# Designed miniproteins, single chains, continued (5): the designs that were tried, part 65

Each design is a single chain, and the fold is of that chain. pLDDT is the mean over its residues in the fold that is shown.

## One batch from the design tools (miniprotein)

Design m18249
Fold by ESMFold2-Fast:
Structure m18249 (fold): chain A 55 residues (1-55)
Amino acid sequence: GVIDIIKDEMLEKFESEHESEMEKLRKDGVSTADILTHLANLIDEVQKELEEQLD
């Protein structure tokens, strides 16, 4: 749906804007899977906030 498209665009934008931060986390031994899981949880929270505001 539209929300899924927005979520995908937000994830792509976040990855692009925070590429250097993500590289630092990988360098510090944080797995890519853990970084992506954290990002997915943050995006899910934003999605819930957006749904609440569309009341």
Scores: mean pLDDT 69

Design m18250
Fold by ESMFold2-Fast:
Structure m18250 (fold): chain A 83 residues (1-83)
Amino acid sequence: SAQEEALATLRGNVVLAPLSEEELRSLLSMSDEEAAEFIIKKTKLKDTPEVRKLVKEGVRALKAGDAIAAANAFARALALNHP
């Protein structure tokens, strides 16, 4: 599926690197809010409204099978974590 292809493309993405294969797959069955919160806690990103918004955007793109949009959103979230 496009979602599985996006997950494979995002393996090694720095924001998702702390997540196991099983945890990455579980993101697809979570709500966008739950998935974003899970990623933030696992990756130790700063839990700010702007970071949360970008991580949620990345999750939405991942679920849509858009690996490029997902990677861009996660990169922007990471940049806000390290100003």
Scores: mean pLDDT 82

Design m18251
Fold by ESMFold2-Fast:
Structure m18251 (fold): chain A 83 residues (1-83)
Amino acid sequence: STLEEIQAAWEKVVNNPNTSVTFTREVTTDGVKTTVTETLKNENGTLTLDTTTVSEDGVVTKMSQTYKDGELVYEGKEVTTLE
């Protein structure tokens, strides 16, 4: 998805309570393929952005950001290595 498509979908979720949208993209950096999944959710005006990044070398990164009344109220990050 382009930045414009992502922004348009964000605007729809922001303006429609109890909706969500998920984007999946693949990125290659230094020969390592990474799958990025982003979910934006609106729960009665509280916005949550969950990002999961899975690389071919077995690293999983999960990030969660919660916004309320336009302000970031929570941010969490977890990194796990798969064997």
Scores: mean pLDDT 77

Design m18252
Fold by ESMFold2-Fast:
Structure m18252 (fold): chain A 94 residues (1-94)
Amino acid sequence: GEELKRLLDELREHADALVEAAKRGDITGVIGSAIAMIGVLIDLESLLPKSDYEKLTKLVNELIKASLSGDIESAEKTKEELYKFIDELEKKYG
């Protein structure tokens, strides 16, 4: 639905901001974007089946961990995996 698409788009925007902050060594920016992503996940929980929500949460957690550790290569790769999964969710439930 429209709310699901909006929240998934917000998740994409925060994921991009998080990785860009990590590339700059902006830890405050990484933390801010991570908090925003967690907020979006809370709103998404009631809109997705448990299995899809758990997979989405795992990808977000992996992205946050890579970004906080300054592992830019892993952060970029996980961001692309997250974007592909978001696209799949939008096609299936959107």
Scores: mean pLDDT 91

Design m18253
Fold by ESMFold2-Fast:
Structure m18253 (fold): chain A 81 residues (1-81)
Amino acid sequence: SEELKQQALKQLEGAIKNAQALKKKVEKSNPEVARKLEELIKQLQDVKKQVEAASPEDVLPLLEKVAPELDEKIKEILEQL
């Protein structure tokens, strides 16, 4: 749905900004965590680009496909904080 697409874009934009802020906070004390956050930021930006290009009906299948990969990356980062 169009509403789902707009909600997904808003959530992805928020996640990217939060990850960027966290990276800046940790980049001097934990360069390894900052590197992993940079990888997560790039993945989130790629997902956002894919959602922007997708038709509304394709958004949910796309999110279901990428969610496990993003969840794994987030877990890895949180375990090192």
Scores: mean pLDDT 84

Design m18254
Fold by ESMFold2-Fast:
Structure m18254 (fold): chain A 87 residues (1-87)
Amino acid sequence: VGIELSEEEEQRLEEEYREENEEVLKLAERVEKEVTEEAKKEATELAKEKYAELEKNRSKYSDLEAAELQRKAAVEVGKYALELSKK
């Protein structure tokens, strides 16, 4: 019954990563509340550049490494947008 076992494994992984994902979600919520329109434009360009580089090099990374780099890029973009909004 492979599909039932796969669903149980997926649920366990979601639960294990839930707490770490909360940190990222808190940052995203702050970005939505505190970021100005000007900062959004600049952060969007940075995000495009970072994600394009990750996409280009995706085959060079394991799935785990790619996911980690995407999370780090998202956090960096969010922090950049917040810093720009403090002007």
Scores: mean pLDDT 67

Design m18255
Fold by ESMFold2-Fast:
Structure m18255 (fold): chain A 90 residues (1-90)
Amino acid sequence: MEEIEKYLERLEKMADILEKSKDPRAQEAGRHLKEAVEAIKEGFTDENIEKALEHFKEAIRAMVSDPELQERLIEKAKEFLEKIKKEVLG
């Protein structure tokens, strides 16, 4: 629980930094990352976790143009959300 909360706090800070960037792609990624964190914070339901995953995918696509790196980062996002799901939902 505490480890996940600390990770979410870091993601929120990263999203804030990205949104304050002059780069439109970074701003878009920051917005999606913030929405992903908000979805998780709203409640650890399957629906909110799926919503968070979709926002993580959009954030990755906004910042990363390489399809192989996109796929690898999306898999890491899935692993993170599965970890949250197992710790909260069992």
Scores: mean pLDDT 78

Design m18256
Fold by ESMFold2-Fast:
Structure m18256 (fold): chain A 72 residues (1-72)
Amino acid sequence: MEEKKKEEEQGKKIIERLRKLGASDKEIEEVEKLEKQILENLDDKKKVAELTAQIVGLAVRVIGDQIDKELA
């Protein structure tokens, strides 16, 4: 049960950070969908890991795109 609370809190922080970095509404929605799938599959560790990796990948991509735009 504690995994659900931690994952939910982590997801909210990621969304807030992405929004501050100028992430599009579509990117935020995609992260929210992945977060929902994680919460629905908490008993499947392999699936949770795959979904978490996708969220992290999305966050890193958005951050990288914003940095590149500022440094270009």
Scores: mean pLDDT 74

Design m18257
Fold by ESMFold2-Fast:
Structure m18257 (fold): chain A 60 residues (1-60)
Amino acid sequence: MITELEKNIIEAYKERLKEHPDDPEQAKKEFIENLEKARKGLEAMGYDVDKLLERVEKEI
């Protein structure tokens, strides 16, 4: 089941792709770097960042 957090993360990833339409690898790298910066906050809220990344990669 898709959570609101997963939806928000997928939408954020799509926005990154719009910024780098000619280089999706660069967009993915920047997105992952931003998630890594937010990792401690997300984990403190009880989210599994590794599972979120796995889900996002599966949906793209």
Scores: mean pLDDT 71

Design m18258
Fold by ESMFold2-Fast:
Structure m18258 (fold): chain A 70 residues (1-70)
Amino acid sequence: LEEELRRLERESAVLFTALGIQQAALDFLKQIGASPEEIAQTEATVADLQGRIAELESRIEKLRKELEKR
């Protein structure tokens, strides 16, 4: 259980790093006046990463609660 929690926390860190990179790319594209299509594609990638992080955080919270009961 604790090992699974540590694994999920590491996966979360990787996804947060990827999200940061994509958000920086999105900000840059908006700053240089990139096409609406390029901006929309990057926004979709950011949204996908945010969704995956939220799901992973939910799993981490459940495992932490189980660990507290022991």
Scores: mean pLDDT 82

Design m18259
Fold by ESMFold2-Fast:
Structure m18259 (fold): chain A 82 residues (1-82)
Amino acid sequence: MLSEEQKKQDIENLKKSFPALVEELKTAAERARKGDPQAQREAARLISALGVMEIAADIAGDKETSEKLRKARDEAVKLMEA
């Protein structure tokens, strides 16, 4: 098992990185909606990555970060399906 120090570092790194990934997902989802196959693949990859981060944040007890990640994923899926 990772040390408590390492877990805290991992969650802090997650909090720093996820806003950029959310922006990338929004861009990829908009391009995917317009029929770009590479953007569809990229959006699917980002949805999966943010999903793993959501689970990690929830397990760590950071429900605010978990909810933000879930909303970003839901918005991207809806945008791609619209």
Scores: mean pLDDT 78

Design m18260
Fold by ESMFold2-Fast:
Structure m18260 (fold): chain A 118 residues (1-118)
Amino acid sequence: RREKLLEEIRKAYEEALAALDAGDWQGFSEAVSRIARIGMEAIKNGDKEVLQEVSKALKELAEAAYRKGLPDDVVRHLATLAAYFEMAARGEKLPAGPSKELAERTDKIYEEVKKKAE
């Protein structure tokens, strides 16, 4: 159900932020994975509202990770996930693997993350 998925995204987001504050990288990765799994389920259900919330949560976590000084690879991974679910929310064709379009959208989100973290 949409309401249940939105609640689980919020809980996972809060857990991810708490893990970042505690320096718990495993807890952070587990919470991010939970958000991504909800996103994959939303793709199967065609739930654009849940997909928008997943993308938003991942962008905000990328901003938090960047501000905490996590490695660029981690921040860019979060931006890639956010871009993927943003494409899904817009009903765009999703890549099965690496794609130029996904990479360009990732770069745009990463630049937005850097500007907002300032």
Scores: mean pLDDT 86

Design m18261
Fold by ESMFold2-Fast:
Structure m18261 (fold): chain A 65 residues (1-65)
Amino acid sequence: GAMAELERRRAQIEADINEGLTLIKAAVEGVAEANKLGGTDEQKHEIASKIAEEMRKLEEELRKL
């Protein structure tokens, strides 16, 4: 039925969100490591831009719920 399909779609979206959150966490840890290793402002900006893009994708997936 339609409710069973909706629950399957929700489970898939939740799995995709959890995967996205894991990637964002890894990127945030990458920024922290770059700071510890004395990474350049350019490297920090590049990592921050990647995090922002992944956050935008996550927000779009959350809007589908």
Scores: mean pLDDT 73

Design m18262
Fold by ESMFold2-Fast:
Structure m18262 (fold): chain A 91 residues (1-91)
Amino acid sequence: MTKEVNEKIEAALGEEMIRFDELLENKDYKGAARLISEVAKIPIGEVLKMSDEERVELLIKEAARKAGVEKEWEELKEKLEKQRKEALEKE
């Protein structure tokens, strides 16, 4: 991933993360799940089954899409997931 791609994702992610954090601070967990559902276009019932880590990852993916670097983010995510799976499965 280039430095420019990271900067674009961080800029786009900042706005969505601020909204997510505000909802969590207000203990509006349903609102937080709804935000992720609307941003990622996934049904709220599926978002509610996800861990907080998975929910944050969806926000990052959508921020990358808004920044125009979604394909680069998807490629990076696939590479990282393959590396983690190979490390865990080969032992």
Scores: mean pLDDT 68

Design m18263
Fold by ESMFold2-Fast:
Structure m18263 (fold): chain A 65 residues (1-65)
Amino acid sequence: MEKKQKAIEAAQETLKKHGLADRSEVIVEGDKIIVELLDPESAEEALAALPALEEAEKKGNEALK
C-alpha cells in the first residue's frame, strides 16, 4: 500500500509543477499509475498536455518499482 501511495504522490507532484493538478486525475490500475486530463476543452489542449501527463505517469510508475 505504501508504494502505491508514494506513486500517487509522485505523479501529483509532477502534475502540480505543470499546473495540471486541479485538472487531472491519478488512477491506480493494478500495478501501474495512469494519469488522465479532466474535461479538456479541445483536442489541441489534450495533445498539449500529453508530455506533462506522460512525465507524471513515468514518475508515478518509477515509485512503484
Scores: mean pLDDT 77

Design m18264
Fold by ESMFold2-Fast:
Structure m18264 (fold): chain A 77 residues (1-77)
Amino acid sequence: VSEKIDEAISLLEAGKKDEAIDVLEELQSEHPQYGDFINAVIEYIQDNKPLEEVVNLLKKLKEDPSQAENLAKELEE
């Protein structure tokens, strides 16, 4: 989990948004319990939200994966 999150962050910081989305889709497939949160992050990337906001969301998932459902709900506000 942590390794794929770090890879996605690195790709986003390099401006490789499509490759980052591919990595996030793989993470979602391996861990369906994070699906809603990962989908929200992908939507943020597609909407061209600031890179810092997207990276911070991924770091929150990395720090506390148990909060994925709560983080997804907060993104809907």
Scores: mean pLDDT 76

Design m18265
Fold by ESMFold2-Fast:
Structure m18265 (fold): chain A 106 residues (1-106)
Amino acid sequence: AIEEIEKALEEALAEFEAAAKDELSKETVEEIRKEAKKKLEEIRKYGIPPAEKLLEEAKKIFEKKEKEAKKALEEKDYEKGKEIIKEALAKGSVPAVLAEIVEKLK
């Protein structure tokens, strides 16, 4: 059920925020929460995607962002590199966590 996924994701995000409060900026945490909300709205509208598809989405996001971060590092643009890493965490982490939740609820 969608409600079970929403509850599991809310619990995972709460634990993540508690664990990461001293290590990640509040801005990064808020971006992760925003991406999670968008993904839940997509699930409500289009249905629950397979765990394998969510994991593939996460992998593609991380691979793309790794290439972008490497380019920024080669150009010595460290501020841009930090921004790219933050975007990777926000956009990639939500599908990855959802893939684990969907797999456990099978």
Scores: mean pLDDT 77

Design m18266
Fold by ESMFold2-Fast:
Structure m18266 (fold): chain A 81 residues (1-81)
Amino acid sequence: MKISEKVKEEIKRLLASPDPLEQEIGLTFAVILASLAKKSGDKEELEEVRKFLEEMANDPRLSPEVRAQLRAIAEELKKAL
């Protein structure tokens, strides 16, 4: 599955939102993407999702709490590689 640039941009927008509800929605989409990548069995898709989540986990514009959750999702995905 190709992660469209629009989907990536929307997740980034939600995660960077000052609204905690929008942050939670963004985190939910991140979990869904990780689950779909694991289910696909495609190593390239798994790596692409992992890199995207790690990029966001290192973005200083995001809250420390959001970054910590993204890091946890990326680490779980890394174990599947």
Scores: mean pLDDT 80

Design m18267
Fold by ESMFold2-Fast:
Structure m18267 (fold): chain A 132 residues (1-132)
Amino acid sequence: SEEVKEAILYLLKAAFYRKLYNETGDEKYKQKADEYIEKLKTFPKEVLEQALNDIKALRDRVLGKKAPKPSKEAIEAAEEFVRTANKEELDFLTKHADPLVALRAFILGLSPEAAAVVHLLYDEIEKIYKEL
């Protein structure tokens, strides 16, 4: 559903900006993370749970683990994250790219950057989900 895709995108954005804040100390990233977290609080619990499950399935497949087929929503949300990212954000993702994750991304029809987003941010996404 479009609602699940939007929830996945906002979880990825919130986690990404929180990670940037933790590494840089730049308050602009804290503000961006907090904005997405506030948006996430407006979603039904069932939508957030489905979004987390979809992200987990995609992350597990990218790691080469046995998992359900990744949802269209998770793939589209991860690609939309990459499509809307600026140059500095893409450079950050590229620096953290795992070559095996990138190879598995290709097999799944996912960009290496989108796979890096899901892989790098999953632990932070789980933390944010528990705060909601």
Scores: mean pLDDT 85

Design m18268
Fold by ESMFold2-Fast:
Structure m18268 (fold): chain A 94 residues (1-94)
Amino acid sequence: MEEAEKLIEEARKALENGDVETAYSLAQEAFDKAIEAGRKAKTPEERRKVAQLLREVADVFAEIAEKSTDPELRQQALRDAVAAYLEAVGLELE
């Protein structure tokens, strides 16, 4: 979880600096780490914390899509935002 949180922070800083491609790479790594944390989550409390991280990842992907001038990156980021949000909902429903 700490690794995903750090990657989210780094992605947000990259977005503040206008580095959309760097932000996207970091957000993808954060998404992968959050998914791994979700698979290891054993309690409802742990699943809720991972769901919160996945919502934060979804928000970062959405911001990347809004700031991107590249239509392909924009589409990929929007798809990843939806995927991260659905993963969060799935954990909360378990």
Scores: mean pLDDT 86

Design m18269
Fold by ESMFold2-Fast:
Structure m18269 (fold): chain A 93 residues (1-93)
Amino acid sequence: MQKEIDAEVYGALAIMTATVLLLYPPSSVEEARRLLDRMIENIEKAKELGAPEEVIKETVDAAIDLLRQALKTAPPEWQPVIEEAIKRLEEIK
């Protein structure tokens, strides 16, 4: 029970991080990388805590979609970091 609740929280935090990146452009490449690393870590934590494979897949797909949308409006400085994060997320599937 506790592991399932924790897994849901980490999944939600990952989606929230992707949403923040879409709505609020980071001030630096370092900040963008930090937020993207946190998002990926949260998904990995959800997986480690026993989130169902389908939930992980849906979370990854949602995060990738949000990041692809953010990429369209992102400053050139952090576009490569977003593209790297998308590739890393595709590998988690």
Scores: mean pLDDT 75

Design m18270
Fold by ESMFold2-Fast:
Structure m18270 (fold): chain A 63 residues (1-63)
Amino acid sequence: GMMDAIKAAEMATKKALELGLSHSQAMYAGIVAKDLVLNEGLSPEDAAERGVKAALELARKAA
């Protein structure tokens, strides 16, 4: 639901920032996590983990 999507986005963004990712990369983690909840029905926890993983992969490709 929408509340789970918001929770996933907040969790992913916070974790990405804690890992030292940029604000834009952390925002990307949140967007991916939100979309995974809304489109794939993932739990907030699983969606946040996958969103952070996507942001880390993007950061590696940019290096």
Scores: mean pLDDT 85

Design m18271
Fold by ESMFold2-Fast:
Structure m18271 (fold): chain A 84 residues (1-84)
Amino acid sequence: SRRDEIIERMREIYREMERLVEELLANPNASVEEKIRAQFHLLSVSSDLWLLEKTPDLPVETMERMLRTAEVLLEDVRELLEKV
């Protein structure tokens, strides 16, 4: 289903973001503020994924908006890592 496709895509985004956040956290040149920001992005995607999985009646449009948000947050983490 479209719901299952979105959940799978969000899980893939979460795994990629987790990898990048771990890399950023291990980098001594990254500021404390950048490390906190990246961790909040990871937490945001995690909580959206949890809500998505727990709420079977969530509208597809809302789910697609959550997916787009996750993609934007992933790009921000990539940019933070590129700066260090």
Scores: mean pLDDT 89

Design m18272
Fold by ESMFold2-Fast:
Structure m18272 (fold): chain A 92 residues (1-92)
Amino acid sequence: AEELAERLRREAEALSLEELIELAEEALRYMKEKGAPEEAIKAFEEQIRRNREIIEAGGPEAEKAREELVEIAMVVLARRLAEEEERREALA
């Protein structure tokens, strides 16, 4: 459903920088839980750190850096919805 993707984007775009970082850190924890390679984990940690620094600097790169965090947040929000549905099924 294309409508769900649009709703998740609007939700993610409304988030503060701190909320976007919290969701990115949740994605990082998920990667660790799934046994992602250490190199991939380090690359993702570096991406989060670099995008935060670019946004805080407020230069012309800030909008692009924020968009990368928004895309990560959308993936995390979609996963949370899937987990909630699975939890409801398990409790029913």
Scores: mean pLDDT 82

Design m18273
Fold by ESMFold2-Fast:
Structure m18273 (fold): chain A 87 residues (1-87)
Amino acid sequence: MSVAEEAEKLEKELREAVAKRASAEELQRIFDRAMEVLRRAIEEGDEETAERAERMILQALAELHRVDPALAARLEAQASALGRELR
């Protein structure tokens, strides 16, 4: 499966999770997968998929901030650290 295909499937999973008011644990799993998609897209030079993954990360963090603000803050720091590492 290509990184772009994984991103498309993950976008659908995130939309479904948001619609059903998923748990913090489920949102964190989607966040972790989006972070991995971002890393792979950057490594492969797939800028479009990297931008899609960044949007998914931001959306998951926004939802997490609503259900578990402390967890959201920790994961936001993790996303920022990854962005610095990949520059």
Scores: mean pLDDT 83

Design m18274
Fold by ESMFold2-Fast:
Structure m18274 (fold): chain A 88 residues (1-88)
Amino acid sequence: IDKQLERLRELAEEILEEEDPLQREILASMMIMMASILKKYEEDPEDRRKIAEALREIAERLSESEDPIAQETAEVLREIAEELEESL
């Protein structure tokens, strides 16, 4: 799980550094898909907590940007983190 969470953190920085709006939207979609897959298939409570914490950290980082795509992605990641925590 730690390797997958590191990939998500790297993807967040790529979103923040990307200058092309279309490419930024593609990266954001990939991040949301990865987070959703982790939420659906991870059954270990400790790993679910790690995922939720990482998604909250990433969401906070993305919300520092004034970019609408980054802010919308942050909100979706917070919702996924809440669902992960509610199902523990």
Scores: mean pLDDT 81

Design m18275
Fold by ESMFold2-Fast:
Structure m18275 (fold): chain A 71 residues (1-71)
Amino acid sequence: TRAVVDREEARRFVEEEGLKPESTLEIIRKVNELIEKGDYEGAARYAGAQALLHGGDGRAEVDTDPGKMAK
C-alpha cells in the first residue's frame, strides 16, 4: 500500500487537529509509529501537515518499502 497526501489534505489535517510544528525527531517517531500500525494514510497526512507547518508545500508520500521510508 502507498499513501500520497496533497497540500489541501495536509492543510485540512492541520486545521482539524490543531497541529503545531514539531522537531524532526518527533516527526520521524510519529510517522514510524503510524507505519508500524499499518496506517500509511495517517503517516502521510502527519508528514505532509508538519511539512506545511515548516514552510513546505504539504506534499508527502509513504511507501510500504521500509528501506525507502527510512530515508
Scores: mean pLDDT 68

Design m18276
Fold by ESMFold2-Fast:
Structure m18276 (fold): chain A 69 residues (1-69)
Amino acid sequence: GDGYKKALDAARRALELGNLKSAGAAIGIAKALLEGLSTEEMNRLAGEGYNSKKSAEELQEEIDRLEKE
C-alpha cells in the first residue's frame, strides 16, 4: 500500500510540530518498510528512532534522502 508515504508524511508533520521523537519513530518505520523488514524489526527501528538524539536538521536530511528512494 501507501504505508511508506504515510510514514514520511507523519515524520514531516512531527518535525513541523517540533516533535523530534515522533519524527524519528516515523523515519524508522519508513526505513523498515523500504527494506521489507518484519513487524518486529519495524517496531524496533521505530523505538530506536523515538529514543534518537538527532537534531531537527539531521531528521530533515534523513527524510529528504528517503524521498529520493
Scores: mean pLDDT 77

Design m18277
Fold by ESMFold2-Fast:
Structure m18277 (fold): chain A 61 residues (1-61)
Amino acid sequence: SPLHDEIERLSREYARLRQVATPEQQAALDAALKAMVDKNLSPEELVEGLRAQVEALRAAV
């Protein structure tokens, strides 16, 4: 599905950006991602959350 493809794309981009992030940035983003997963979000909500995390990491790096 388009949402599944977007989740995979964002996950790959997150992993790539995480490689250049500081340990502090990595810990904060990992905690935020875990909180989203623990909430049992819909695919649409997960895409929005992942996009926000990727944008935050991109702005910080």
Scores: mean pLDDT 76

Design m18278
Fold by ESMFold2-Fast:
Formats: structure tokens, C-alpha cells, sequence
Structure m18278 (fold): chain A 69 residues (1-69)
């Protein structure tokens, strides 16, 4: 799930929910809700997530596709 990808990425880079939220332009609470599967990113937020993953991480094409879906 997108939540699993975000948690793995956050833990891999030693980031808090607040830090990741700041980078994506959302609150720490929003990131936490996505990670728990309690909320889904909007289409615009998914585009920002894909851009972030492609530019700043080593995420695979399959992981990026899962976020995009």
C-alpha cells in the first residue's frame, strides 16, 4: 500500500512524519493517516509524492506505480 511505501521510505531516511509532511506540503497528521490507511492522497498529492520519490529516493518503478495508482 502507499502507507507501507511511505513508512519504509521515512524509516530508511530517518525522517519523522512532520519532516516528510513538510517536504510534501502537508501536515504530519495527514502523513500519519496515509501510513495507517485511514486516508488516501488526492490526485495532486499523489503527483507530488511521485515527483518526490523519483527525484529524492531510490524507489523502484513498481513502488512508484503503486503510489500513482
Amino acid sequence: SIGDILRDLRERYGMSNATLGSLLGVSASTVSRWERGEAEPSPEQRRRLVAFLERYTDASAEEIAAVRA
Scores: mean pLDDT 76

Design m18279
Fold by ESMFold2-Fast:
Structure m18279 (fold): chain A 64 residues (1-64)
Amino acid sequence: MDAEKEEVLKRVKELVEEGRFEDARRELILASQKLTTQGKSKEAVEFYKEGMKLIEELKKRLEA
């Protein structure tokens, strides 16, 4: 699980660096849906919130 989450976050960071914010958000949605399918709805919500916060923080740094 943690290794899979790390791979998703790495991909999200790469997409944000490329200015592909909607693609980064889409990756988080897909990962959260996968967690929900595994019966981990609470983890899915938390992961999505953490990932969205990461995207916003990285976006602010790039726009500054």
Scores: mean pLDDT 79

Design m18280
Fold by ESMFold2-Fast:
Structure m18280 (fold): chain A 72 residues (1-72)
Amino acid sequence: EEREEQLAAFLVSLGVDPEKARRIARVLVEEKASQDEISQFVVALANGKSPIEAAKTVKDEKLRKALLEALS
């Protein structure tokens, strides 16, 4: 799906591994993450956090849990 593929490509451009980027993008789309929630994750990555650490900064508990499970 176009949104998922665009998110995955963007995450790869931020230094995320392609396999992890695809998993993260899928979770963001399936959980219907808002632009603000996506921005929380992206800002953490831009500040040098790993994908797991970036997921921990997401305020929404359900989305945070889904991201952490996808990265396990």
Scores: mean pLDDT 81

Design m18281
Fold by ESMFold2-Fast:
Structure m18281 (fold): chain A 78 residues (1-78)
Amino acid sequence: SLWDEIRKLAVEALKKAIEEGYNVKAAEKMLEEIKNNPRIPIEKVLEVLPPDTQVEFRKGLIELGVKQGRAAFAAYRG
């Protein structure tokens, strides 16, 4: 699902923040929250991430949006 793809991006971004030593406790807490949540709190994830990783995460979300838009368009056109 789209939320599973978003969760993968969020997990990768949060792990990178932890590896870089940025907001480690907040990032670990967020990682635990998203494992048990069917929906990802995108804004809260972004707040925890370092600026460079925020840019990467946003780009990943845009790419997922484009992929989902193409899938919806393909379904519409049959």
Scores: mean pLDDT 77

Design m18282
Fold by ESMFold2-Fast:
Structure m18282 (fold): chain A 74 residues (1-74)
Amino acid sequence: SEELKQEIVDEAVAVGREALAAGKSVDEALALAVRKAMDLMVERGIRDRAVRSEVIHEIMLRLGGVELPVPPPP
């Protein structure tokens, strides 16, 4: 659901923001936030690739402040 997706994003972003407050780099904060989101999505049984992509994209926007990420190389 949209609410569940938003809850996962909020939890992951909170982890990333705590990492930034503790003096970690943006790359480290993003890695921690994405790992948290992945763990939560597995725990909640979310297997939809589009939903996972949307969650990761939203985390990157909230922590990195970037507008349009190009897809990473395979």
Scores: mean pLDDT 76

Design m18283
Fold by ESMFold2-Fast:
Structure m18283 (fold): chain A 98 residues (1-98)
Amino acid sequence: DEETVAEIKRIADRQLALLEEALKKGDRFSAEVAFSLLVMTAAIADKIADKLSPEAKKEIYRYLAETVRRASELAEKAGMTDIARQLRELAEEFEKKA
């Protein structure tokens, strides 16, 4: 469980970093790709979390809620309002499971 949690965190952190870099450069295409990858990673992690111990599951949901909320804030600042809303709703779902 610990290794799985650590790996999910590493993947999500890298995707968030790519998103931040793309936004700084004004690269909308790369930002949209990074957002899509982050959403996919969150969905996969959610599915995996259901197979983990209760403790590991709570840690993953807590981390995903925080990461997805940050991504939502970045999307809002970039004017991607529809994506920001979807990420905000997803973060709220994960917060309830944490």
Scores: mean pLDDT 81

